Designed miniproteins, single chains. Designs and how they scored, part 51

Each design is a single chain, and the fold is of that chain. pLDDT is the mean over its residues in the fold that is shown.

## One batch from the design tools (miniprotein)

Design m1872
Fold by ESMFold2-Fast:
Structure m1872 (fold): chain A 95 residues (1-95)
Amino acid sequence: GPGEELLRRVQELIRRAEEALKEGRTEEALDLLYEALRLIEDLVRNHPQYHEEARELAERILELAMEVLKVTEDVPRAIGLVLRAIGLQIDLELS
């Protein structure tokens, strides 16, 4: 269904971000992680049955965002992603 398709899209964006980061394409990795986070926020809002999967994916985005933060020249944008991912994890734990 639509939620399962959204999950697959998030997983693919995370995979692409991991590859981009490994290859030194830091700005592409950051762009992909922001898109993945946006889709997880949509998934949580419209498909609450996927909260557990959303939590695991949000944790993975946070881990990758922290790796991006170590190497990026766009520190403010990377910090923004980290804070937004932490906020989502807190919201999911309180729900």
Scores: mean pLDDT 87

Design m1873
Fold by ESMFold2-Fast:
Order: C-alpha cells, then structure tokens, then sequence
Structure m1873 (fold): chain A 65 residues (1-65)
C-alpha cells in the first residue's frame, strides 16, 4: 500500500517535469496511470514511471492517450 502511494507521487512529479498530463488510479495494490500530451514526452514519462515501479516492486499499467 505505501509503495503504491510513493509510486503515485513519483509519477505525478515525472509528468510535471516533462509537461504531460497525468491521471492516477489506485486499485488495491495496483496502480493505473494515464498520460496525455506530447507523444515523445509521454513516452519518456512512461519509461521513467515503469523504471520507478520496477525499483519499488509495484504492479503498474501505464497508458498513453
């Protein structure tokens, strides 16, 4: 639970730094993230978020719209 919350805050910070819009949904011990904006920036945000998720051992789904 705490690790999921940490990932949510990290994802929001990454999205802010890259200028992309982020929507976070927490479902139990899983997190779903939707990124919107410039495709290249969104792909970069996705990579960084997935790396953080791997480091924290959290299940994450990252979508780009």
Amino acid sequence: MLKVTILAFRAMAIAEDLGVEVEVRIEGDEIHIVLRGDPERAEEAKRRIEEEAKRLGVKVTVEIE
Scores: mean pLDDT 82

Design m1875
Fold by ESMFold2-Fast:
Structure m1875 (fold): chain A 60 residues (1-60)
Amino acid sequence: AADEAQAERGAASVREALLAAGASEEHANKTADEVRAALLAGDGRAAMAHAVRGLTEASR
């Protein structure tokens, strides 16, 4: 399980990557929130899946 600071940093990194990829602020924030929740739950696989899904949907 990641601590809160680690989860926040992971989510912030995903948000920045999404915005750099051309995602809307709404999509970037929603995906970052999902990644943060997964990291807080200790589920790195779910966090990665949320990040990949968010990036894929941002390009549509």
Scores: mean pLDDT 80

Design m1876
Fold by ESMFold2-Fast:
Structure m1876 (fold): chain A 57 residues (1-57)
Amino acid sequence: GSMEEARRRAEEAARGAEEVARLTGSPAAKQHADLAREYAARGDAEGAEEASHRAGG
C-alpha cells in the first residue's frame, strides 16, 4: 500500500497493542505495546505490527 496506508496500519497496530496490554494487565504485553507505539511514531508499520502481534500472543 501507500505510505498513508502504512501509517494507518502502524497506528491501528499500536492502539490494538495498547488495548491488549491495558485489558490483560500484563507487564510483558505493555512492553510490546510501548514498542509498537514507538515504531508507529517513527512511521515503521512493519515494526509496529510485529510488536503488536507479540503483545497479543
Scores: mean pLDDT 81

Design m1877
Fold by ESMFold2-Fast:
Structure m1877 (fold): chain A 68 residues (1-68)
Amino acid sequence: MKEELIKKGEEYLKKAKEAIKAGDYETAGRYHRKAIEAYEKAGDLEKKKEAEEELKRTVIESQSAAAS
């Protein structure tokens, strides 16, 4: 059901943020991708875009850490 998929996406975004706080950008990226997939299956393009923006931020954070 669409609502359950949206809820699942929100849970994945929360787990991604927790992984970022732990410095685990690989795990954060996996959860962001799972959130994007959940929103895509739900047909919620707005939530999908929000999850894609969160993934972009995670990539930037990961690259900033690697560049130093």
Scores: mean pLDDT 79

Design m1878
Fold by ESMFold2-Fast:
Structure m1878 (fold): chain A 80 residues (1-80)
Amino acid sequence: HMSKEEFLEELERRVERAVRERDAEAAARTVAEAAEYAGLSVEEQIGLQLRAIGILLDLEDDPERAIEELKELVREIIER
C-alpha cells in the first residue's frame, strides 16, 4: 500500500518528467491517476486531463512554470 504522501511524490516526479520530455499524454495520464485516486467523476477526470494538456501547451517555452503549475494541480486534486 502506497501512502498518500508517497503517491503525491510519485505523481510530482511523473509530472516533471512529462514536462521535460514534452509528453502531453504522460502529463494527462498522471493527472487522470490523481483524479481517479481522489474519486472524481469521469467528467471531472476528462476536464482535468484537458487542463493539464492546456498548461503544457500554453507554457511550452517555460517548462519550469509548467512543472510548478502541474505539480500544484496534482497536489490540489490529491489533498482536496
Scores: mean pLDDT 84

Design m1879
Fold by ESMFold2-Fast:
Structure m1879 (fold): chain A 91 residues (1-91)
Amino acid sequence: MSREELDREVKRALATIYLYLAKKALEQGDFETAVRLAEKAVSLFEETEDYEGAAQAYRVLAQAYRQLGDEDKANEWEKKAKEYEEKFKSR
């Protein structure tokens, strides 16, 4: 395993941790923390081309923004989640 491969794996692991914490924040009603953590997860999943992880993170963003009353952002993130779901389901 090269240093580049290790960096990619570390980024994926970190993204998964941020996604987990974002989901927990959402479950606990801490919607602002859920947004912050999910945005970090999205960035890392996109860098590592983990479309399944990115789709899940975008869904957390959509749910958090909906709970914050921002329907426009919620709809934008829901659309991105569907786009990334199609990417990973399309092989």
Scores: mean pLDDT 84

Design m1880
Fold by ESMFold2-Fast:
Structure m1880 (fold): chain A 97 residues (1-97)
Amino acid sequence: SEVEKVAEETIKEIREITEEAIKKGLSPEVAAERVARVLEETAKRLVALGVPKEEVDRLVRLVMTTFIMVAAAINIEDATKAAEKVLRKLVAELLAK
């Protein structure tokens, strides 16, 4: 599925960005801004593939909210893992329809 491919590419980009943020000692806020930019491009790709805008907006909101909350409560590494799980779950739900 092209949607699954976009999800896996997004996960890879988020990992690369967050690993670099951790290595450079960047704040959770700066890491979140970079993750948000990746998800903006992911949203455009999903809409172009015919995923309803409302479902894409929900996916971006839930992934970003999870990342921000976990990064603030724990750390960037756990935030990245939590965001990946949410993204995979929501993409699976989209494909089950």
Scores: mean pLDDT 87

Design m1881
Fold by ESMFold2-Fast:
Structure m1881 (fold): chain A 59 residues (1-59)
Amino acid sequence: YAEAEQLLKRAALAASQGDTATARALVEEARRLAGTLPPEQRARVEKGIANVEAAIAAA
């Protein structure tokens, strides 16, 4: 879970800097990790992924 949170923070930072390629790669890794997590933690990671994807779309 901590790794997925860290990936999403890095993805959000990359998206804010206009580095959409890095942001997308980090989101893909976070999504992979989410598949191994309990439902509560998975839902939080998926919400984080949606926030980063929205930031990428706005760039």
Scores: mean pLDDT 79

Design m1882
Fold by ESMFold2-Fast:
Structure m1882 (fold): chain A 94 residues (1-94)
Amino acid sequence: SSMDEEIDKLLDQLVAAERAVRAGGSLEPVIELYKQLLELYMKKEKFPDETIEEILRDTEDVAKTRQLAEEFKAKGLHDIAAVLEAIAKLRERG
């Protein structure tokens, strides 16, 4: 599907962006790509746009992001949880 193609493209971009960070690049591009991936995973799970916007805003807060990751993990939404965990870890490094 077009959404699965967008997810695959973002995953490829994330690999490149993470390599750039390891070489001394900025964390901002990789965080932005993870936020885009979070939005697509939430859309795939049929979350309302309002909920997606709220969760994306909450990713600015590390503690809130970690709490959300555990909540989504408990619901069995492992892709969403993994992206939230990645965002929290990246923000802690910056």
Scores: mean pLDDT 88

Design m1883
Fold by ESMFold2-Fast:
Structure m1883 (fold): chain A 59 residues (1-59)
Amino acid sequence: SAEEAAKKAAEGGAKAGAAGMPADASRQLTYHEALEAGASEEQAKEAGEEAGKRALDAQ
């Protein structure tokens, strides 16, 4: 549940990055979305970092 919420948030952040959102903004947005979805702070940080990296890779 919380892990799946974090993965969905990371996917959303990566899509935002591909649409031109900076990696830092994508990371912060994903962090807050994961927390709102019920993820722990550590899971939210992990999701944010993953989203930031994927946003960079998405070009």
Scores: mean pLDDT 73

Design m1884
Fold by ESMFold2-Fast:
Structure m1884 (fold): chain A 64 residues (1-64)
Amino acid sequence: MLPDEREILVTYADMLAAIAKKSSKNEKFIKEVEELRDRARTGSPEEAEEAVKKMIEILKKEME
């Protein structure tokens, strides 16, 4: 019923990757975000948290 923290992080990572693809045409940035999303999906909960945090930082820098 209540999703695991990892499931929430994976969902958030998927959403961040979708936003990156819609907001930017920078292929290098999009690839980096997709790699971090994949890490969030396949890694440990700690790796997922670090991946999401890095995605947010990269997205902020690209959108500024």
Scores: mean pLDDT 77

Design m1885
Fold by ESMFold2-Fast:
Structure m1885 (fold): chain A 60 residues (1-60)
Amino acid sequence: MSAEQKRRAATAGINAAHSLGADVEVRVDGDTVTLTVTHKDPETQKRAQEAADKAIEAAL
């Protein structure tokens, strides 16, 4: 996986989570891009995490 693909995947995930008002922590380990989504509302946190994960998969 290229550095450009990792960057695009991370950016897509961050944008998806932020569109739902959630905070995002990004971790890149080799070819794995992981986003940890945090929000005070558990339902919003779950939706933001799912949106971020889907955006990452679409970008890769």
Scores: mean pLDDT 77

Design m1886
Fold by ESMFold2-Fast:
Structure m1886 (fold): chain A 58 residues (1-58)
Amino acid sequence: DDRRRRERLGRGRLEESRVLGEYDPQRGYELALRSAREFEDDPEVTRELLELAEELRS
């Protein structure tokens, strides 16, 4: 199921951005913003990615 696979990929990007942000907040921020654009059709993951980006920017 392509939709379920895409949802899993979006959640994977959120987790990757979070983990990356622990080691390198700037890179985690950039990945989170890029991922939010790539998954803009998924409002839940997009919102969480943007929240993570704001957290990492601070």
Scores: mean pLDDT 81

Design m1887
Fold by ESMFold2-Fast:
Structure m1887 (fold): chain A 56 residues (1-56)
Amino acid sequence: SMREEAIDKTIESSKAFGLDPIEMLETMLSVAEFLGDEETAEILKEKLDKLRKEKE
């Protein structure tokens, strides 16, 4: 989906700029949950879980 592609590009860009993609996605998740965007929130949760497991 376009939402998933945009999130993946955000992760890639964050890594390229030396930013923490986990912090970026956590901020995006908070905004999505506040706005009631359930679809975006679910995608962000899945991506966050994967990133956190890779960091362990």
Scores: mean pLDDT 81

Design m1888
Fold by ESMFold2-Fast:
Structure m1888 (fold): chain A 74 residues (1-74)
Amino acid sequence: MEEVEKEIEKIVEEFRRKSEGKSAEEQAKLASEMSKKFEKKILEDPRLTEEEKEKLINKMENALLTEFFELLSK
């Protein structure tokens, strides 16, 4: 679980880095693609319980949405 939480932080940082100089539409597509990749990886991880999977997916989605809206406000 702790390793996956650190992966969420890395995803948010990568999204921020890759979003520099992109349009809002391109940023939205990037966020969607990164979210889908993470969700698939979490759902396929046999070491995680269903409760842990839901919590991690929700945490990642909230973190990406927060970063996306912050970028849009600039």
Scores: mean pLDDT 78

Design m1889
Fold by ESMFold2-Fast:
Structure m1889 (fold): chain A 95 residues (1-95)
Amino acid sequence: DPELALEMGRATAMIAAAYEALGDEEKSKIYRGSLERLAQGHPEIREEVERAYKEALERAKNASPEEIQKMLDEAQKLYEKARAREGERVRELAS
């Protein structure tokens, strides 16, 4: 589902950008890798996801550490909601 992939991509982009701004290169690399895999599976969302990452990174560069942590917490909640919705869709299609 391109809509769910886009929701996951935007959340993943925010997580990657937040970790990069916090200096956690290892976690940033993991989430950027997930973002690239998602874009390979859904080429139609690539431009939107790349834009979301750039926007999130720019916000994080101008944010305090506390603001970056809040951004990370919010993005992780969005990611979990998108994954839960994906699981529901798989159940609907499996009937």
Scores: mean pLDDT 79

Design m1890
Fold by ESMFold2-Fast:
Structure m1890 (fold): chain A 74 residues (1-74)
Amino acid sequence: SLFKKFDKDGDGFITKEELKEYLESLGLKPTDEQIQNVISLVDDSGGDEINEAEFKEFLEKYPDPEEIKKLVEE
């Protein structure tokens, strides 16, 4: 799955660093503020990390990389 590809340490969470790598894989150059805005949009649990369920819901709402790009850049 896409989540397991970016969950490099296998802990069941995507860190800010791993989310940055994912966004960079889409051709983006996100700022720390833009990464934090994405986490705040996705994070229902109040942690600084994204779990598999939150990441899946994010991808279901924004399945197109171009939609994610607009979300990050605008």
Scores: mean pLDDT 71

Design m1891
Fold by ESMFold2-Fast:
Structure m1891 (fold): chain A 68 residues (1-68)
Amino acid sequence: PAPATLDEMLATWDALLELREDEARELLSRVWHMSPEEIAELLELARNGRSDELSRLLTELVNRLLNS
């Protein structure tokens, strides 16, 4: 698989904010290497408009990905 790009990270954010769940799930799995449980948590936060918590978790995931 190709490494994560800025475009793919922005696409993930846009999909989460617009509640395009199928697209977000695919990107979170492929680009961010998230587990199904982690993906379910992010989608739930997106549905509930918890953008503060979503931003915090995405920052933690970026750090996790960069340190992999």
Scores: mean pLDDT 73

Design m1892
Fold by ESMFold2-Fast:
Structure m1892 (fold): chain A 66 residues (1-66)
Amino acid sequence: MSKEEALELLEEAEELRRQGRYEEAAELINKVFESLGIKGKISAEDLKNPVIFEIAIKEAREKIEE
């Protein structure tokens, strides 16, 4: 996955979360995590917590910038 593709998927996940589509948002975030070698998976329930969501997005973005 390219840097641009990863960023686009994160933006799509943010929009899906705003729509209450937590399971679909979690699938996209987990796809980015797998591509970046980040171990662990985020659940739809985790994404209902805005703090957990912000931490996940920040971790993914920082990994993309390395």
Scores: mean pLDDT 82

Design m1893
Fold by ESMFold2-Fast:
Structure m1893 (fold): chain A 61 residues (1-61)
Amino acid sequence: MKVEVKREGDIVTTTATIEAPDGTVLTITEVYDTKTGKVTVTMEVERDGRRLVHTLEYDAL
């Protein structure tokens, strides 16, 4: 697993990349706005030339 964290002012971006033994690559990107409390999570799954992207938004507690 590779994890990268970047902070630009009030925005914290965390990117995690997971490679499974079967060749599946999962990339999770979390964007946290510390000023508004909003979190956006984007999950991208790649396998055998297929790509699935799912985005969720929620408020941090």
Scores: mean pLDDT 79

Design m1894
Fold by ESMFold2-Fast:
Structure m1894 (fold): chain A 55 residues (1-55)
Amino acid sequence: DPNLEEVEKIAKEYGLSEEEIELAILSYKDALEAGANPEVILENLKKSLEEKKKE
């Protein structure tokens, strides 16, 4: 799944731990199952990580 690889890549770029990367992947899968657009999920992930990085 190209989008799953992209989630992992983004998480690694933001310095997430292995546990946090696994949680990001699970959140992505849950959002897909709920009918969310993969592109929107990825943008929301980036936004959340940018906010966390500011901490």
Scores: mean pLDDT 78

Design m1895
Fold by ESMFold2-Fast:
Structure m1895 (fold): chain A 91 residues (1-91)
Amino acid sequence: MEAARAAAEAAAAGGRAAAEGEAAGDAARYAGGALRAIGDAISAALAGGGGEAGREAGRAGGEAAAEAGRAAGSALAERAGRAAARAGEGA
């Protein structure tokens, strides 16, 4: 149990370190999209003077950020898995 968890964490860390140049581009793109969506939602809330329009804009921005985070996480997990497998074969 703990050995499997330690292996998964080592794979994630190794994937970040070894494949960061390949995975970082996807993560940065998704993070940039999420930040833009959040910024647009905040701007819309401020321009609307708050209230229901601000709440709707905030909710939409939050959903976009969550989706971008899931997509980035999936891409990073794939890259981390491949990097860890390659490192394991090198040992």
Scores: mean pLDDT 55

Design m1896
Fold by ESMFold2-Fast:
Structure m1896 (fold): chain A 68 residues (1-68)
Amino acid sequence: ALVLSPEARAILRGVLMDSYGLSEAQADAVVARAEADDDPEALRAFLRSLGLSDSEAEAVVALLRTLA
């Protein structure tokens, strides 16, 4: 499980909403999944289910690793 600082959480939410067009509820669900889930494949699959492409989902996972 990942523990994100409040600043890292704010950055991730902002990127998901502003750059990828996710709603607040969708961004919050991604943050919760990232903190609870140890499986990057499951996180990528969830991001794709929200409308992100494979490369966008990979970019979000890469961003998360740099923020954690």
Scores: mean pLDDT 79

Design m1897
Fold by ESMFold2-Fast:
Structure m1897 (fold): chain A 51 residues (1-51)
Amino acid sequence: SVEEELKKRLEEISEKTKKQLSKAKTLQEVIEVTAQALREIGEEFDRYLRE
């Protein structure tokens, strides 16, 4: 289903973000990684909500 596909995509983004956050050494890097994750989540929402 569309809901299950979206959930899987969000889980993939979460896993990738966790790895990137573990490598972030500064507050700026943490913010940048989080901002990128939010952008990617927004793109996934756009794919399903622009019907």
Scores: mean pLDDT 81

Design m1898
Fold by ESMFold2-Fast:
Structure m1898 (fold): chain A 87 residues (1-87)
Amino acid sequence: KLKELLEAANAANKAGLLLIKGGSADEAYKIVEEAMKKLSPESTEVLKKMTLNTTSSIARVYPEREEDARKVGERVEEAAKELLEKS
């Protein structure tokens, strides 16, 4: 459980750093998607919340990144919903 939470935190942080550096929404989403495939439904919900918090902060601090951050958040929320529905 702790290992999964660390994986979730690392994925959210890596995606956020990529967005700050000017990376695409698709590249940032792939980092989060890869982590979701390794996580339980409980840890996937945590990853979703961490990613949404990170993308919201980026949109607030870096308005020029708002559109890409929003796209990542939307895709992560949709993917998490699909995985939780299968549970």
Scores: mean pLDDT 82

Design m1899
Fold by ESMFold2-Fast:
Structure m1899 (fold): chain A 71 residues (1-71)
Amino acid sequence: MIKVTGVFDNGSTVTVEAENAYEAGKKLKEAADKQGSPLLGLRVEGMTAEEALIAGYAAGGKPTKSVAAPP
């Protein structure tokens, strides 16, 4: 389990716990949408720099892969 704290443009923070960096980023993206404020940055606990990058991509609405999986 990975813990990630998202910092939003309105100054609020949300901490999520997920199985991997991608799922953590997705949860933060959902929180950003719900608050109506974009994700400004991440504070990560127990993650490498590479995992933080993956979470950032997922939070930005991008998949961890170069393209989204077909439906």
Scores: mean pLDDT 65

Design m1900
Fold by ESMFold2-Fast:
Structure m1900 (fold): chain A 89 residues (1-89)
Amino acid sequence: SSLEKVAEKIIERAKKLLEEAKKLLEKEKSELAEKAIELAKEAIELAKKAIELAKKGDDIKAIGEIIAAIGLLIEAERLLEEAKKKLEE
């Protein structure tokens, strides 16, 4: 389904963020990068829940979990970019 594909793309984006944040933490400790990791992990959990709901035909609930997951992912991406900028200062 289209909802499952959207949720899978959220998981893919979050996994890429986790790889970037891990590389950042190899250079220096960053509370922003650590928080970005926590939010990205939560986004993955919500996206996985959305896939299960979509498979059951609970499209409205699946959409709700997708909206929540993308919101967390956007915040995680924002925090990681802030962490990167602080290393350049």
Scores: mean pLDDT 88

Design m1901
Fold by ESMFold2-Fast:
Structure m1901 (fold): chain A 73 residues (1-73)
Amino acid sequence: MKEKEELIKKADEYFKQGVKYAGEGNWEKSADYFLKAAEYYEKAGDPRAEHFRQAAANLYRLAGNEKKAEEAA
């Protein structure tokens, strides 16, 4: 399925950006990218989506952005 493959590829790209920003200590930007990865995994029907939504929520909390954490969960 070409569409599913492209969605997973985009999710993987966003995941890599999230890991990069987490390594830099930029928790909010890391969370933004993990949330984008979760959205694309969800569109692809990939069960990893829930894991990355929770990761984004935890990172938003660490950044002090409780409102975005609640929205990501």
Scores: mean pLDDT 83

Design m1902
Fold by ESMFold2-Fast:
Order: structure tokens, then C-alpha cells, then sequence
Structure m1902 (fold): chain A 79 residues (1-79)
């Protein structure tokens, strides 16, 4: 598999996971974190920051303040 094929498969898996987790904020936050990692690997820092901040918001809604803080810090470092 090429890097492009691996990326496409990862994005498809993340999309499936996001759809399955639509009503679960923690699971949705995990899916968004995976999308943010993929965006960083593509060099799309703006998209990665948006995804990290949305995932942080969902972790806060789930009560995971430590995970939310870590993702906000990661967004600051990427921006």
C-alpha cells in the first residue's frame, strides 16, 4: 500500500467511526482527533486546529477536562 492508499483507508475508517459515534460525544471526539492527525500528516494545519478544538469541546461536554486541555495545547502548538 502507498501512503496515499493508507491515508484513504484511514479516512474511510474514521468516517465510519464518526457516523457510528454520532450521538456519543466522547467517541465523536476520538474520531475527530484521528481526523486532526490525518490533516496534520497532509500539512493542513488550519483544518487540524479546527478538528482539535472541536474534539476538545466534545471532551469537555463528556467531562474529560484533562483530554480537552491536552487537545487545546496541541492546537496552539500546531497553529
Amino acid sequence: LSAEELRARRLAAVREFREAARDDPRALAEALGLEAQAALEEGDRERAVELLLEAARLYEAAGDLEAAAALREAAELVA
Scores: mean pLDDT 76

Design m1903
Fold by ESMFold2-Fast:
Parts: structure tokens; C-alpha cells; sequence
Structure m1903 (fold): chain A 96 residues (1-96)
């Protein structure tokens, strides 16, 4: 599971370099899902992947997907005890 998550994250970064924001966002969502399945030690990587996907969807003006991704990242930061980071992501989701 972790190796698959890392592969999707690497592919997401390559698409981001190419300017394919939609494909990059989809791949970051997939990486986040796989990091969550990998276990508690990967929740921070999952949260980061969802947060990046949210920013990319926001740039694409897909506010529904952006809000969903930010909310998911916030939930994971909250589980990690990172209350300030969670609050920032929840505020981003609510402002859309």
C-alpha cells in the first residue's frame, strides 16, 4: 500500500510540473486514500496529499472538490493533534 501511495504521489508531482492540474489533483487524492489505508503513521502524508489536491481543485475553480479535499485534510490533521493546521483547512473549505 505505501509503495503504491508513493508511486501516485510521484506521478502527481510529474503532472503538476507539466501543468496538468486536474490530473495532478486526481493523483494526489488517490495517494491520500492509499496513505490512509497504509496506517496511522502515514496520516500526515495523507493529509498533505489531500491539502495539495484541494489547492489544485481551487485553482481549477472546482470548488466542490476543493472543499471536500480540504475537509478531508482537516479531519486527518485533527486526528494527528494538529489543531491549528486542521482549523486552516476547515476555514478554506467553509470559504468556498
Amino acid sequence: MVEEAEKYEKKAKEYLKKGDLEKAAELYIKAGELYEKAGPEYLEKAANAYAIAGQLYYQLEDYEKAAEAFKKAGELYEKLGKKKDAEILYDKAESL
Scores: mean pLDDT 88

Design m1904
Fold by ESMFold2-Fast:
Structure m1904 (fold): chain A 80 residues (1-80)
Amino acid sequence: MIPKEVLDREVEGSLYTMKGTLYEKLGKYEEAAKYYKKAAEYFEEAARLAEEAGDEETARRLRNAAEKLREKAKELEEKA
């Protein structure tokens, strides 16, 4: 497996999570939701790659992170 690809996508997911958090703190809920959704997509891709590599624990952790981010985005869209 290619561990770097999982890490690269996890890093991108973290970056978009930080952007989402920043916009959320600014009260820009629509923008925050967009970034949280992008972060979730990267974590889902990272989880898929980890699962293909047989790393079930990393895949589970990343899927859980993506799910939480999608729920945050949904809540923020309701506030926007």
Scores: mean pLDDT 84

Design m1905
Fold by ESMFold2-Fast:
Structure m1905 (fold): chain A 69 residues (1-69)
Amino acid sequence: SDEELARLLVEQAEAVDRLYKNGALSPEAAGDFYRRVAERLRDLGHEEEAQRFEEKSKEAYKDAGLTDK
């Protein structure tokens, strides 16, 4: 179901968040991942979760020095 897919996307994003916070993933790679998760969650009608990951993506891009993206 779309709801189950959204749950799996959030779980994967949380795993990526741990890798990013531990310094195992670059800010740009984390930003790209969060943006794609947000887009997919929005397509599935999960606007609140999509916005949360969109914010994480913007923060990661800022950490990468990509303020004009």
Scores: mean pLDDT 81

Design m1906
Fold by ESMFold2-Fast:
Structure m1906 (fold): chain A 84 residues (1-84)
Amino acid sequence: GNLEKAKEILEKIKELYEELKEAVKNGDLEKAEELLEEMDELVEELEEILKEDKSEEIKEILLEAEILLGLARIMVGVLKLEKE
């Protein structure tokens, strides 16, 4: 169902976020940017699921995913400035 799909997507986002943290730690900007783009695409998939199923549980999953994406964007942005 929609909730199960949303949970699976959130798990993938969490895995990508952990990989992104390691890429940032290693100073690998190219990999960090690629991982950020993958996270962004998965958040867009969650937004589409929410359009079809406005349940509270899916809203909470999307909110958690958006928080992780926001943190990832900050980390990649800081790394870009440091690589200047």
Scores: mean pLDDT 88

Design m1907
Fold by ESMFold2-Fast:
Structure m1907 (fold): chain A 90 residues (1-90)
Amino acid sequence: MSEEQLEELIKEAEAVLYTIRAYLDLKAGDFEGAVRDAEKALEIDPDNPLAHVLLGKAYLGLGEVEKAREHFRRALEIDPDNEEARKLLE
C-alpha cells in the first residue's frame, strides 16, 4: 500500500466515523453536535446519503424544518431507496 492509498483509506474511515458520531449525537439529543459531525462527514464524502439523513434529523431537532427537508431530498437524490429519508419527507 502506497502513502497515497493509505491517505485515501484514512479519509474514507474518517467519513464513516463522523457519520457514526452524528448518529450517536442524535441518540443523545445533541443536535448541535450532530450537525457538526454530519457536516464533517459530508466535507469528506458529499454524496453520503446517511450523513444527509442524520444532518436533516439534527436540523429537525433544532427546529430548522426547511434545512432538514433539503437534506432529506438530497439523500433521496443520492439513494432513491432510502426509506428513512422518504418517510421524513411525508
Scores: mean pLDDT 86

Design m1908
Fold by ESMFold2-Fast:
Structure m1908 (fold): chain A 80 residues (1-80)
Amino acid sequence: EELDELADRVNAAIDEAEKRGDMDAVIQLTAALIHLAVNKTIIENKEKKNDPNLDEFKQEALESARRVLERVAKELGIEL
C-alpha cells in the first residue's frame, strides 16, 4: 500500500522529467523506482514463506524507501 503510493508518485515524476528532457532526473527517479520494486518483491517473498521478520522488514523497507526518495527529491530540487 504505502510502497505502491510512493511508486505512483515516482512514476508521475519520471513522466514529467521525460517531458522536459531531464535525463539525469529520469535516471535517478528510475533507480528509486527499482529500489521500491525490489523491496516489494522481498516483502511478497517473505509473506509466502511466513517469515517471522516480515513486519520488521516492512517497516525497514518503508523507511529506506522514504530516505531514498527524500535524497533524490533534494538532489533534483523537486517534491516527491
Scores: mean pLDDT 82

